# Ledger of designs, part 76: designed miniproteins, single chains

Each design is a single chain, and the fold is of that chain. pLDDT is the mean over its residues in the fold that is shown.

## One batch from the design tools (miniprotein)

Design m2646
Fold by ESMFold2-Fast:
Structure m2646 (fold): chain A 120 residues (1-120)
Amino acid sequence: MAERLEEAARKAAEKILSLPGVLGVEIYADEYFVTVRVIARAPSPEEREQLVKAIVDTVRKELADLVEGVTRVDSREIAPGVVEIVVQFRLKEPVPELKDRRLLARGFTPEGEAIRAALA
């Protein structure tokens, strides 16, 4: 059910946004996947690894009944000292209502919103 997925995604986004260094979070879903996109200040590889683990743990807790495993983890620097982390999870069951990829939840700090606007 898309509604249950949207509710779980909102809770996950709130928790991810509260993680140290996180400036923004967007959670998308399509028919087969949930994609979590995080913008964060994580200048060291160790900080990136810790943040990826925290994102995965949060999603597994909040979306436990809805997602299987991690299918993709990607990170890239998008601005000096600012990274984009993308974590993708497979849905346990396809959600045909989400054939067109949908934004389920987003949140940004004031700093993250300014960075997002500058990159748009």
Scores: mean pLDDT 82

Design m2647
Fold by ESMFold2-Fast:
Structure m2647 (fold): chain A 92 residues (1-92)
Amino acid sequence: GVKEFAEKVLETTKKNLEKLKELLEEAKKTEDEEKRKELLLEAEIILGISLIQLGVVKLVGGEEVEELLKEIEKEIEEMQKIVAEIKEIVEK
């Protein structure tokens, strides 16, 4: 059902957040400017996919997914902070 779909989106979003944390640590360690730009592009794509999945949950969901939706939004807010930090590293 819709609740199981929202739970799967939350699980995927949490995994995507962990991947973004890995990309941030790699961006901090690399001396290669082109590699930093590549890591930022990958991070922006991951965030974009998570935003689309959030949009789908909002479109199909009702009251029964409201708490899951809030959790997904919180995870995406943390993802946005990480992408902003990677962008700052690239723009130096």
Scores: mean pLDDT 88

Design m2648
Fold by ESMFold2-Fast:
Structure m2648 (fold): chain A 95 residues (1-95)
Amino acid sequence: LDELQEELVKKLVEKYGSEKTLELFEELRELIYEEVEKLMEKRGLNRSSLLTEEERKELILEAIEPAVEKLQKKHGLEDEIVELITKVYRLLAEE
């Protein structure tokens, strides 16, 4: 995971610079939360619903791909970077 995170940060900083890279990570976090809320709504859940750690992880995992796709469309990210972001965030969610 650490090596993949370092590779992702290096590629993003090289292409977009440090400031833009931080903005992209912040925006991705917001997009993931937005997609989680949409998934919860579709399942009839709300913020007061009691979820297990495993249920939370499943929602986050389902949210990652749509969130990354939205980020790609907005910023014109290359497929290689999108694949690397998706892989890193899926591994983070499984921890």
Scores: mean pLDDT 79

Design m2649
Fold by ESMFold2-Fast:
Structure m2649 (fold): chain A 80 residues (1-80)
Amino acid sequence: SMEEWRERYRKEIDDLVEKAKTASKEEVLEMIKKLGRIRQEALRRGDYELAGEITEKINEIVKKHGISADELSRIAEELR
């Protein structure tokens, strides 16, 4: 069900966000990429609420770790 899928991915999202707090820059970029893939899956399933939550989490990580617009753009290119 959508509810079971959402709970599973929320746990994965929370784990990635928590790990990002103490991760290296390279690990943080990989975590953002993983979050981006989960966001794409949420959009594909029509879960716009979860997709929005993931976008906010990515923005928080980007701000805290000083990820540049260029670095974020390169991740977006890789997710295409």
Scores: mean pLDDT 83

Design m2650
Fold by ESMFold2-Fast:
Structure m2650 (fold): chain A 120 residues (1-120)
Amino acid sequence: SLIELLEEIRNQYQQIEAKLQQLIEAIEQEDVEEAKRLLEEIEKLLAQLRELVKQVKELDPELGSELQDAVDQLEKALEEIREAVEKEDLDRARELAEQALLQVQQLIDYIDLEIKKLKE
């Protein structure tokens, strides 16, 4: 069902949120190898999330398109964070990771509201 897909998407974003928090900590500790490992794990979660969003788009094209745009924006943000980490521009990497964390938190809130609307 659409509700079950949105709940699974929310759970994926909660995992991404936790890993972004760990990424910020790794960057603050100047642990570049751990930061790269966490980025790879987040990228894998985002790929799984993209497949769930495709299923949402089949059931609700409007909502699915909004969620697809959010995934695309987060993917771009992760690429910019990865580039900053590889260049050892850790101040930039931290700021970009903090922005990505806020974006993910806003997406979790948005999805929770959409789930509530569907249950009404």
Scores: mean pLDDT 90

Design m2651
Fold by ESMFold2-Fast:
Structure m2651 (fold): chain A 87 residues (1-87)
Amino acid sequence: SVSEEIAKIRAQIEEIVNDESLSLEEKLEKILELVKEAFEKFGATDESEKIAVYGLTLLTEKAESLGDEAFKEEAIERFEKLWKELL
């Protein structure tokens, strides 16, 4: 089901954000790839938007916990660029 696929993608995003072996940039790239895959599977839908918002939220919260304000701006810009390219 779509809900099971969404739950799986959300779990993958959480695993990436919590992987301390990955840099913030590596986390961003992996999550952008998952967002792109979700958009390719579901199209320009509420499901794809919710996945994108969830990924960006967890990344920005992680950056805040590390005091990296510059990365928050970069993450937002990279998500906006991807969203523009997919629409």
Scores: mean pLDDT 85

Design m2652
Fold by ESMFold2-Fast:
Structure m2652 (fold): chain A 108 residues (1-108)
Amino acid sequence: SKKEIEEALKALDEFLRYAQRAVELGLKGDEEKAKEELKKAEEAVEKAIKYAEKAGAPQSVINLLKKAGELAKRATELALKGDELGAQIELGMLQLTVAVTKLALRKL
């Protein structure tokens, strides 16, 4: 349980770093690199979901992880379209969702 929670938290930290890079690269117009970092973010959040499920996380926490993945994708897509404000709003919601998810995982 505790080891699985620690692995989920590590994967979630990796996810947030990759998502932030994807948005930054998207805003710079580096489409190929932005998509590569988004793929790494998607792989990291899937890993976080698997460890959270193994740790016995409730469906509400799994849904927060899935929402985080969708927010990362939307933030990156908005960044690639040059919608800087939209990208920053979605990234802010992503950061809050990750913070809440970490708090929920630590309480397991």
Scores: mean pLDDT 92

Design m2653
Fold by ESMFold2-Fast:
Structure m2653 (fold): chain A 76 residues (1-76)
Amino acid sequence: GSEKARKAAEEGKTGAETARNAFKAVLEAGGSASSATAAAIGAMGAVLDEGSPSGGPVSEKGRKRAGEIAEAAAKR
């Protein structure tokens, strides 16, 4: 379950897409709306934090961190 949430977040091309993927994947894994929202916010923050020095696209490190946040939120 949680592995699918991680993979979905990692497939995001932008911060918004990563957040949306994390939200949907957490809900599909049986997470609550609260957990899905927290995962989406956390994933967006992780992406921006890792990419913020250049304002560039989502980095591999940012995607991996967003995936870890989504996986943690999907666990119950």
Scores: mean pLDDT 71

Design m2654
Fold by ESMFold2-Fast:
Structure m2654 (fold): chain A 101 residues (1-101)
Amino acid sequence: SKEEIIDAILNTTLSNQEIAEIFGVSTSTVSLYYQIAKIMAKKGSKNHYYLSRLLLVEEVYGVNLSLSIHRIYFDSMVGEEVSDEELRKLIEREWDLPLQN
């Protein structure tokens, strides 16, 4: 599972190539999960996990997602009460990217 790949990155000395072979994924996929794992290790919360997933979407499609789209994903994945201003600050802080409305 995706969680097992993240666990392997955080809790083992396996290379990206070895992890890719064990889980049957590409090394580029492991590199993306490595970014997620680093964010999770640094912040330790569901909030940063969902943000890292949206970062992958923005990177893959070359788009900046609106606050409204981030809100939909935040509410579905985290479900915590956070204001739009707090959500905007969280996203901008973690990505160093301005949000577009």
Scores: mean pLDDT 62

Design m2655
Fold by ESMFold2-Fast:
Structure m2655 (fold): chain A 58 residues (1-58)
Amino acid sequence: SEVEEVLKKYPEQKFDPVSGKELGEEGVVDEESPVLLSPKDWQLFKVKGINVTEIFGK
Protein backbone atom coordinates (compact mmCIF):
# COMPACT_ATOMS: atom_id res chain seq x y z
CA SER A 1 0.00 0.00 0.00
CA GLU A 2 0.99 3.63 -0.34
CA VAL A 3 1.15 3.99 3.42
CA GLU A 4 3.52 1.04 3.70
CA GLU A 5 5.85 2.64 1.15
CA VAL A 6 5.90 5.90 3.10
CA LEU A 7 6.51 4.16 6.44
CA LYS A 8 9.32 2.20 4.82
CA LYS A 9 11.13 5.46 4.02
CA TYR A 10 10.69 7.35 7.27
CA PRO A 11 11.92 4.83 9.87
CA GLU A 12 15.19 4.63 7.94
CA GLN A 13 15.61 8.33 7.33
CA LYS A 14 18.07 10.09 9.55
CA PHE A 15 16.67 13.30 10.92
CA ASP A 16 17.89 15.81 13.43
CA PRO A 17 14.82 17.72 14.59
CA VAL A 18 16.74 20.41 16.50
CA SER A 19 20.00 21.46 14.89
CA GLY A 20 20.61 18.86 12.26
CA LYS A 21 19.00 18.47 8.89
CA GLU A 22 16.61 21.17 7.83
CA LEU A 23 14.09 19.52 5.54
CA GLY A 24 12.85 22.96 4.56
CA GLU A 25 10.24 22.73 1.82
CA GLU A 26 10.41 18.93 1.86
CA GLY A 27 9.45 18.52 5.47
CA VAL A 28 6.64 19.67 7.70
CA VAL A 29 6.43 19.75 11.45
CA ASP A 30 2.93 19.69 12.86
CA GLU A 31 1.65 19.74 16.42
CA GLU A 32 -0.59 16.76 15.62
CA SER A 33 2.41 14.88 14.25
CA PRO A 34 5.73 16.02 15.70
CA VAL A 35 7.54 14.08 13.00
CA LEU A 36 9.19 15.69 10.01
CA LEU A 37 7.24 14.57 6.98
CA SER A 38 7.18 15.69 3.39
CA PRO A 39 3.98 17.58 2.54
CA LYS A 40 2.97 14.80 0.14
CA ASP A 41 3.33 12.07 2.76
CA TRP A 42 1.62 14.14 5.45
CA GLN A 43 -1.32 14.66 3.10
CA LEU A 44 -1.46 10.93 2.40
CA PHE A 45 -1.60 10.14 6.12
CA LYS A 46 -4.36 12.69 6.66
CA VAL A 47 -6.41 11.29 3.78
CA LYS A 48 -6.03 7.76 5.16
CA GLY A 49 -6.96 8.93 8.67
CA ILE A 50 -3.64 7.79 10.07
CA ASN A 51 -2.27 9.12 13.33
CA VAL A 52 1.41 9.64 12.56
CA THR A 53 2.38 10.08 16.21
CA GLU A 54 0.90 6.71 17.14
CA ILE A 55 2.67 4.97 14.26
CA PHE A 56 6.11 6.49 14.86
CA GLY A 57 5.68 6.44 18.63
CA LYS A 58 5.64 2.66 18.69
Scores: mean pLDDT 51

Design m2656
Fold by ESMFold2-Fast:
Structure m2656 (fold): chain A 90 residues (1-90)
Amino acid sequence: AATRPAVVTLELAEPATLTVRVVSADAPVRVRVYQDGRLIAEAVLRAGEELTLDVGAGRVTVIAQAEAGDAVVEVSVDGRRVATLRSVEV
């Protein structure tokens, strides 16, 4: 079965710490982080795992896609949750 990627784009006024946490997932989740159109980080995470990185001011895009089934991923900036992403089986 195919899965649909979930995407969030953030406009940051200043440099920040970005945290991407897999809350729940049926299968490993591929997370990709882009800053101003450039891939700056990529990881495969399981439920309960997180990726933390420092990002600059500007446009940051987070893409999360489960390898199978459904996944829920939380995105936080400086410890505050800014988005919940849902990758779903289609």
Scores: mean pLDDT 88

Design m2657
Fold by ESMFold2-Fast:
Structure m2657 (fold): chain A 71 residues (1-71)
Amino acid sequence: DEEKKKEVREKIEKIAKEHDMVPVDWRYVNGVPVANLVATRQAQSPEEVEEIHRRASEAMKEIQKEVDKAK
C-alpha cells in the first residue's frame, strides 16, 4: 500500500531529523521503505565521529521498530 509506505518513509525522515541525520540511498525491501543514515555534516574530530555513531544507533533503533511494524 503506497499510503503506508509513504507514512513509514515520513516517520524515518522525522526520526533521522530528530537525531541530526539525513536518510539517503532510499530503497524498498519486501515493500518497506528503508534508508541509510548519514550525518548532516562531515565529522572533523574523533569526538564528532563518536557522537554521530551514538545518534545513528538511537535513530536506527526507532526506525527498525517502525519498519518491523510495517511488515
Scores: mean pLDDT 76

Design m2658
Fold by ESMFold2-Fast:
Structure m2658 (fold): chain A 70 residues (1-70)
Amino acid sequence: NLEKIEEIDRLLTRLYLADPSPETLEAVQRASKAIKEGNLDEAIEAVRRAAELSGDQETGDRIVELIKEL
């Protein structure tokens, strides 16, 4: 669902804005790429990394829920 992918991208942007570091940018870009490639396990791992770096576990958990519904 494109709407869920749009929501995921919005929340990934939120993680980056919480910690606008090159490391967090790499993690959110890795998550986005993995979703596009259908590598959902890789996407979840990348989201977990971005959430850890940003300190926003709640947003990270929400993104993981959305990925599991794809």
Scores: mean pLDDT 87

Design m2659
Fold by ESMFold2-Fast:
Structure m2659 (fold): chain A 87 residues (1-87)
Amino acid sequence: MSPQEKAIFEMLSKMSRSELEGFIRLLEREAERHRDNPEIVALLREAARLLRKVLESEDRNSEEAKRLLQETARLLGEAARLARQAA
């Protein structure tokens, strides 16, 4: 993982259930804001979907939950990269 992806992963790993729910809503709002960039929209929607799967996890420290958070971090890192290129 890149340094940015590691930072996102650590941030997400420390979030409570309610904080993750809030972050999912933020990602949905950001996807609407970036509606003219379908690649960014797809990455943000997929990240939101993976985070919803994390919320379904019984153990936040499970290998599956950690993999979902790592994938989410990669998707968010890519979305940020594309947003910088579009600016």
Scores: mean pLDDT 82

Design m2660
Fold by ESMFold2-Fast:
Structure m2660 (fold): chain A 88 residues (1-88)
Amino acid sequence: PEAMPVEKFREMIKEEISKYSKEELKKLLEKEGVVYDEEKKTLSVKVSEDGTVASYTKAGEYTFPSDLSPSTQEAMKLTLEAILEYLE
């Protein structure tokens, strides 16, 4: 199957997260291994069992594990950007 267009993917993520309150979303993120730092406004996610982490900031600074494909990196970036914006 072909990758979803970026615009539609972003819209779908926003629609999905809007179903939850900020508190409910934070709890779900913690359950899924995503850490939200409220002071720094950053999200960190474990990508593999060896402890590899992808991190994102409100300032648009991104760190990706070198073993991720470009399409996976973009999908993760869009997802974490949408979540971070919603939690503001």
Scores: mean pLDDT 67

Design m2661
Fold by ESMFold2-Fast:
Structure m2661 (fold): chain A 65 residues (1-65)
Amino acid sequence: SMSDISKLMRETINLEAAYTLATLLQAPEEEIQALRSKILDAIDKLISADPSLSSIADRMKSYVL
């Protein structure tokens, strides 16, 4: 549903915000890599829920690749 997709999108954005903050605050590399993996997993779940978001998902992946 649109509500479920909105929740997944919010969770993905929240993880990206955490990744950005960790990078800016010079967190340990292990923590940054863990956040990167979580973001990629969240994006894959978003694409699975709504394949029409694939282009947006590719842009989101570019932030952590």
Scores: mean pLDDT 84

Design m2662
Fold by ESMFold2-Fast:
Structure m2662 (fold): chain A 71 residues (1-71)
Amino acid sequence: MPVVTMRLPHVDEVAKELGVSVEELVKEAERIAREAGAEARYEGDTLILTGPAENVLAAAQRIGEWIKEKR
């Protein structure tokens, strides 16, 4: 199965908007990615999702929903 990479830049700005720490945002994103069967890593203010395309898409959607719930 092809592995894809998705990047979410400006994690610090997103964390500030939500009133959470970068560490909290990254930890939650890593948890969501793992549950979806993808991997998440944090590099240079960018959250990087890697894995099978369907798993990465599912992780990204769930992270987006968590962000909406925190607003």
Scores: mean pLDDT 81

Design m2663
Fold by ESMFold2-Fast:
Structure m2663 (fold): chain A 84 residues (1-84)
Amino acid sequence: SMMEEVEKVIEEMRRNAEAAKDGMRLYAEQGDIAGAKTLADSAVYIMEKKAKEYPLARKDAEELAQEVREAGEREIAAAKERLA
């Protein structure tokens, strides 16, 4: 069913969001602010693309993209404080 495909896409996006958050933290801990930002931007881009392909998943994709953006902002801010 279309709903099963939508649920699968949402679950995949949630896994990708968590992986992106973990990866951003690791890059930030290494002082790689550019790497953390690039990973966040890439994850958001994929979620926005999935939202366009699966309109029924759009709200979940937008919420996950916002979570990734906010996590990236926090990790980058923390890394900048450590490097100062």
Scores: mean pLDDT 85

Design m2664
Fold by ESMFold2-Fast:
Structure m2664 (fold): chain A 75 residues (1-75)
Amino acid sequence: SMEEVIKKIEEAKKYAKKGDKKKASEILREASKLAPNETWKSMLLVTANAVEDSPDAEKATGIVEGLLETIKKSS
C-alpha cells in the first residue's frame, strides 16, 4: 500500500540524516517493491540512486524529503 511506501521513505530519511546513505538507498529500493504501480517504482529507484550518489547527509536528506512531499501530495 502507499501508506507502507510512505513509512519506508520516512525510515530512509532517518538513515540519510545520520549519514548512512547506503542504508537509506537500500530502504528506498525495498519501498519500490511495495509500490502500487511502475511510475512510483521507477521514481523510488531513481531516488535511491540519487541518495547513494549524493555528496553529504544534508543533500541525501533533501532528496528523500522531496520524494516524501511528492508522494504525500499525490495520495
Scores: mean pLDDT 84

Design m2665
Fold by ESMFold2-Fast:
Structure m2665 (fold): chain A 70 residues (1-70)
Amino acid sequence: LIERIRETALELLKDHLSEEQLKELAERIEAQKTAHEAANAAAEFAAEHVPEEVAQQVADALRAILAEAL
């Protein structure tokens, strides 16, 4: 599940973040122990680095993944 969150976040943000920021995002997600923490880390990173519309798309996609897994 964490890997799916990582893949989805990186895919949505690949055109909005630098290579260095994408690496940092991947490392932050991989450092988390739960899918919920991984999704929160990705959403927070997006909110800090990309426009609100893009950050919202990421948050919505990750929320859908978590809802499907519950």
Scores: mean pLDDT 80

Design m2666
Fold by ESMFold2-Fast:
Structure m2666 (fold): chain A 65 residues (1-65)
Amino acid sequence: SALEKAEKALQNLVNQGLISEEQAKEILELLRKGEYEKALELLRNSLPGPIGLVAVHELRKVLES
C-alpha cells in the first residue's frame, strides 16, 4: 500500500540520520489520518531545504499511486 511505502521511506530517512524516529512517527500519524498536506509540510520542515523538497516530491508520488 501507499502507507507501507511511505513508512519504509520515512524509516530510511531515520536510518540515514536525516529525521528522528519521533518526527517519522508524527508524519506517519498524519498520513494515516488522511492529512497529507500537513504531513508533507512537517516532512519539508524536518529536513534541510533541498533534501526536504526532494523527499516531499518522492512521498507525494507514492501517495498519488
Scores: mean pLDDT 81

Design m2667
Fold by ESMFold2-Fast:
Structure m2667 (fold): chain A 56 residues (1-56)
Amino acid sequence: MEEIREKVLKAVEILKYNGLFVSQSTLAESLEVSVSTVSRALKELVKEGKAEIVKR
């Protein structure tokens, strides 16, 4: 399941480069995985200090 974490990290980096924001559901749809899988990957990346989750 390391592949999905890498894909999520790459997608987040691309979004930051383009100044865009996308929801977890949109990422899940684009990567053809469940929203819970994306959420889990994002939590792992936040724990590693590689991403930040902002609640709005």
Scores: mean pLDDT 67

Design m2668
Fold by ESMFold2-Fast:
Structure m2668 (fold): chain A 65 residues (1-65)
Amino acid sequence: MELEKDYLEALGLMAQSVGLLKSVTVEGDKITLTVDASDEEGIKTATELAKTAEELGFEVTVTVE
């Protein structure tokens, strides 16, 4: 679980650094991904990351602003 968590944090931070996500927050087994409502690529990226995280057993929330 810790290795999977670090991997997901790295993916989220990389997506944020290229402007696809506004923020990534991780609290225990809960992950919150924030994306701009006008950014279709960001919404797609957040949805794909959320699906991957849920498959690994995390609780994921995608917030669109």
Scores: mean pLDDT 70

Design m2669
Fold by ESMFold2-Fast:
Structure m2669 (fold): chain A 74 residues (1-74)
Amino acid sequence: MIEKIEEFSRIVAEVAKEAGLTPEQRREALRLMIKKVTGDEEITLESLKKFVEKVPTPEDARKLAEEVIKELQK
């Protein structure tokens, strides 16, 4: 579980770096990803667990990060 949270965080960081965004935008992207998947607005251990349970693969996490990061680029 924790390993998946770390992996997803790393993926979001990679996508944000590729998009030219800051570390702060990476955190905002993660919050929006969690909200879209779980409906929770807060980054808590429970919401992170729900997120990694519902997003089965790193590729799915990367796609979500790309979509959310595009919104944050505006």
Scores: mean pLDDT 73

Design m2670
Fold by ESMFold2-Fast:
Structure m2670 (fold): chain A 106 residues (1-106)
Amino acid sequence: SEDEKRREKAAKLREELLNTPDFYEYVAKLLGVSVETVRRVEEAYRNKEDDVLIAEAIARSAERLYEVFGTSIIPDLIEQLKEAKKTLGEEGQKVLEEKIKELEKK
């Protein structure tokens, strides 16, 4: 029953994301945050500011996707987090490394 509920959530999120024309609304739904928070994170990323805020947003995205899609998505999430880690500074890299270790235990 939990696997069925997770599959329903995954299908609904996929459909919502595919039909979301606004990129900011798409990311906000993915992260479970406000559009304003997404815009703030994007601004920080563009200006190469607040490495930890960017890393935490990426980590939260991975956690959200895991909650919706389950264990089958973990290898893809780990690969994406390792790639994202290369674009961040030392503090942000540490945040993503913690999330990678957490996902590897699942």
Scores: mean pLDDT 74

Design m2671
Fold by ESMFold2-Fast:
Structure m2671 (fold): chain A 83 residues (1-83)
Amino acid sequence: SARELAEEAIERLRRAAEAGDAEAALRAGIEGLLRLAGEDRESVLLAIGGTLRLIGLYLDGASAEEIAREGIEALRELAKIVE
């Protein structure tokens, strides 16, 4: 289910944050958003927007914790519309 996919991605983001691994947090967030996105325009645009936001944070030197926090929020919002 969309919720199970989101929970799996959120767990990966939490682990990356605990490890202080910003690259792992970025990868987990992007993969989670792309796997969770449906075929509808709204979910695709939210997944793209979330992905671009996470990339921007990473390039600006944001911490793994900050990237994970933003990724978790984006995944939770996306999960609500793909159910």
Scores: mean pLDDT 86

Design m2672
Fold by ESMFold2-Fast:
Structure m2672 (fold): chain A 81 residues (1-81)
Amino acid sequence: GMKEAERLTKEGAKVMGVEFKIPVETAESAYLAASTGRGMAEIRRAVAKIAGDEEEEKKSEEAIRLFKEAERIAKEALEKS
């Protein structure tokens, strides 16, 4: 449900150490927020891997997983609307 997508998106942002006000009132907004977060986390993982920062790489991988799940849930909600 949408509450799970919101929770997962907030957890992903927290793992990345960022605060952002996420408009998750609609499935469309939740999908956009999760998709944007995933893209940012994928870039951070790539940078961490090049820098040899194993801790940052692992945190980015966890954030990617959380954002991907949120994106999946929000997309399913959009398709059922």
Scores: mean pLDDT 78

Design m2673
Fold by ESMFold2-Fast:
Structure m2673 (fold): chain A 74 residues (1-74)
Amino acid sequence: SLRDRADALVDEWLAANPDLSPEQRELIRQIVRRMVDGQPFSDVRDELHSLLTPEQRRRFDELVREVGRLIEEA
């Protein structure tokens, strides 16, 4: 399913980014879940962006693009 593919992508991405805090990891999971469900997520994204370094933000933006591609292909 789309959710299973998105969950696997997020799990792999989080494993590759071990510098992220538990709070940041949870916000990322919430954003991806809302994206998959077609729900608005800008408020959660803005909260996460305030907690991320510029380098972490760039890496996260790449994850968001990949999740967006999965959704568009479904």
Scores: mean pLDDT 85

Design m2674
Fold by ESMFold2-Fast:
Formats: sequence, C-alpha cells, structure tokens
Structure m2674 (fold): chain A 91 residues (1-91)
Amino acid sequence: MLTPEERLRLARATAQAAKDFAVPIAKKAGHDEEAEKLQRLANRVIEAAESGDLDGATAALREMQPVLRKVFSLMSDEEVEAFARAQAAAA
C-alpha cells in the first residue's frame, strides 16, 4: 500500500510524463482539445502534489484519467513504454 507521500510522488510523475509524452502525441494526432485539457489537468496535479494536497491531486488525476487513456490509444507500444519508464524514474 502506497503512503500519502508516495501517492503524491506517483501523481506528480504521472502528470509530468503526460505533459512530456502524451500532450505532444495528442497534438500531433490532431486531438488539440484533449491535448489542452491534459496539459491543464497535469499542471493542476503537479501544483497539488508540490503543495501536499492529496485530495486536489486525486481529483485532478480522476479528471485526467479518461483523457489520458484516449491518448494512450494513439500511442505506439514504444511510446507507451517510454511514458511508463519516465513515470517510474520520476516517482
């Protein structure tokens, strides 16, 4: 079971990977609305995590989840693996 601190670190890592990998892919695929929404939600997760706001980070992650899943369907296996590796390294 993850501690609150570990959950915040994972949330921040997930949001950072979404900004660095998922947002550019969504824009390249012509999904500009999803890209903008992901970037906005990822920024909210990062800010909440940096302030220790577990509830805020969790709420933003819940909103981000369906958009991120849609973008994952546009990614190659190699791009998904790169995202997972970046998330793990930052967590």
Scores: mean pLDDT 81

Design m2675
Fold by ESMFold2-Fast:
Structure m2675 (fold): chain A 94 residues (1-94)
Amino acid sequence: ADEATEQELIDRLVAERAAPSMTSEQREILKRRIRLTIDEIRADPAGTDARVARLRADIAAAEAWGAQRGLPDIGAIAELELRLIEWAREVLEA
């Protein structure tokens, strides 16, 4: 029941927030990534808080150094990971 409710919330979140250009396959991958992120948060809440702090620091470092070679890629990955954690937390709080 609880797991089925979480899957319904994930399905709705992806339907509402995924880019219209995303394929059904890409949407299914996004749903799986959100599920894995939920499982990671449940397994280690303290480690998740530490990861969020590091992701925010990585984004700030990327912004501070601008378009230096390789740094925008690090920032973009960190922003994606942070969004996945935010979405996973939203599902857990519902």
Scores: mean pLDDT 75

Design m2676
Fold by ESMFold2-Fast:
Structure m2676 (fold): chain A 76 residues (1-76)
Amino acid sequence: SHMEEEKLYEEFLAMTDEERRRLVLQRLIDKINEYKEKKKNATPEEKQKLYEEMSDFTVKLNEIIKKAEEERKKLG
């Protein structure tokens, strides 16, 4: 959701590079595990939706990371 994206962005701005890398990896692991669990009992149509949701998640996460990195570069 938009609120979750804003919270993640604010957290990223307050973090060191190491903390951001750890958070990104943890978020990806959590999402992959969620995907695997949902996929076990999913219909082919639901599997397609899960794939699209995973793809959208990775795109949005990458955009938030880039935005936070650009802002940090401006701050010095």
Scores: mean pLDDT 75

Design m2677
Fold by ESMFold2-Fast:
Structure m2677 (fold): chain A 55 residues (1-55)
Amino acid sequence: ALSAGQIAEMALEKGASAQGGAYATLMAESVNPTGSVSQAQANAIVAQALKRFPA
């Protein structure tokens, strides 16, 4: 399972902008505000961050 911070880092490493990293954090927190999300959910969030907010 991945934290919101780990998901944001994944988005940034894959080429999302700073705004994409922030978006990934907010989406992860909306899925699980108190903990980690699944790998499948994390991958979906990163894909959306890259699609909406590419660097």
Scores: mean pLDDT 80

Design m2678
Fold by ESMFold2-Fast:
Structure m2678 (fold): chain A 115 residues (1-115)
Amino acid sequence: MAGREEIEKEDRFAKKIAELELEIEKKKEEDKKNNINNEDKLKEEKKAKIKEILRELGYSDEEIAAVLKMLEDADDYLKNEDKLTSEEIAKNLPALMLKTRIEKEKKKILEEKKK
């Protein structure tokens, strides 16, 4: 029931974030190879790039802050997946669904590179 423009906006967001996450993931693996601990720097770089993407898509600063919090909450919950209760999963379902959408876009990008 979302309008055509809303669907296109969500699809562009998910694709852009998927591309960004694959780039950060590649940098993280290179840093591990070189015994460089840049996790905090890469996390801040990712956050800055997400803000840029959301601004380009026409989101307000308030909406950008809400999306960033949602993504950080999802990352923290996934890090502690063995400790998640059913109530915590339900409470964070929108964040987890967004993360799942991003992961699907990542898989699509990787399959396209595979030929």
Scores: mean pLDDT 70

Design m2679
Fold by ESMFold2-Fast:
Structure m2679 (fold): chain A 76 residues (1-76)
Amino acid sequence: SQKLSLEEVKALAKGAIAAAPAELAALKADPSATEAEIEALRIIAEGYERMAKAKSAEEAFAIWREAAARAAAVVA
């Protein structure tokens, strides 16, 4: 039912984790960025760390949906 394999999801999560410090630093340096946007990016980064440790693609997608919902609530 999922399009991506567990290996592909973990590879994407690892790439996102590697990029996260630079993305967070760039957002903090942006004078137009809000504290809510910075917090949302932190929630997404934490979600990727949890996805990298997932035991199945289904678990990884459940983690992503939860992180995305939490991030959306912060910026709403």
Scores: mean pLDDT 80

Design m2680
Fold by ESMFold2-Fast:
Structure m2680 (fold): chain A 64 residues (1-64)
Amino acid sequence: SATFSIQYGDAKVTVTVSEGSATATGTDELGAQSAANLATRMIQRYGEAAAIATLAAYQAKHAA
Protein backbone atom coordinates (compact mmCIF):
# COMPACT_ATOMS: atom_id res chain seq x y z
CA SER A 1 0.00 0.00 0.00
CA ALA A 2 0.97 3.68 -0.38
CA THR A 3 0.01 6.66 1.81
CA PHE A 4 0.15 10.34 0.83
CA SER A 5 -0.41 13.55 2.83
CA ILE A 6 -1.57 16.50 0.73
CA GLN A 7 -2.93 20.00 1.22
CA TYR A 8 -6.10 20.46 -0.84
CA GLY A 9 -7.29 24.02 -0.41
CA ASP A 10 -7.66 24.44 3.36
CA ALA A 11 -7.95 20.66 3.88
CA LYS A 12 -5.12 18.41 5.04
CA VAL A 13 -5.90 15.00 3.54
CA THR A 14 -4.22 11.60 3.92
CA VAL A 15 -4.94 9.23 1.03
CA THR A 16 -4.15 5.51 1.21
CA VAL A 17 -4.06 3.33 -1.92
CA SER A 18 -4.23 -0.43 -1.35
CA GLU A 19 -5.30 -3.45 -3.43
CA GLY A 20 -7.01 -1.45 -6.19
CA SER A 21 -8.91 0.89 -3.87
CA ALA A 22 -8.40 4.26 -2.18
CA THR A 23 -9.50 5.70 1.16
CA ALA A 24 -8.91 9.15 2.62
CA THR A 25 -9.13 10.95 5.95
CA GLY A 26 -8.59 14.62 6.68
CA THR A 27 -9.48 17.81 8.48
CA ASP A 28 -12.26 18.42 5.91
CA GLU A 29 -14.68 15.56 5.16
CA LEU A 30 -15.64 16.88 1.70
CA GLY A 31 -11.98 17.29 0.72
CA ALA A 32 -11.19 13.78 1.97
CA GLN A 33 -14.16 12.29 0.07
CA SER A 34 -13.14 14.17 -3.10
CA ALA A 35 -9.55 12.91 -2.83
CA ALA A 36 -10.67 9.29 -2.26
CA ASN A 37 -13.13 9.48 -5.18
CA LEU A 38 -10.50 10.97 -7.50
CA ALA A 39 -7.92 8.32 -6.53
CA THR A 40 -10.48 5.52 -6.97
CA ARG A 41 -11.44 6.79 -10.45
CA MET A 42 -7.75 7.01 -11.40
CA ILE A 43 -7.22 3.40 -10.30
CA GLN A 44 -10.30 2.23 -12.24
CA ARG A 45 -9.37 4.10 -15.45
CA TYR A 46 -5.55 4.10 -15.51
CA GLY A 47 -4.42 1.57 -12.91
CA GLU A 48 -2.96 1.73 -9.41
CA ALA A 49 0.55 2.78 -10.55
CA ALA A 50 -0.85 5.89 -12.31
CA ALA A 51 -2.93 6.78 -9.23
CA ILE A 52 0.14 6.43 -6.98
CA ALA A 53 2.23 8.60 -9.34
CA THR A 54 -0.49 11.29 -9.42
CA LEU A 55 -0.84 11.33 -5.61
CA ALA A 56 2.95 11.49 -5.19
CA ALA A 57 3.02 14.51 -7.54
CA TYR A 58 0.22 16.19 -5.54
CA GLN A 59 2.12 15.51 -2.30
CA ALA A 60 5.32 17.01 -3.77
CA LYS A 61 3.51 20.23 -4.80
CA HIS A 62 0.90 20.44 -2.01
CA ALA A 63 2.43 18.87 1.11
CA ALA A 64 0.21 18.95 4.18
Scores: mean pLDDT 76

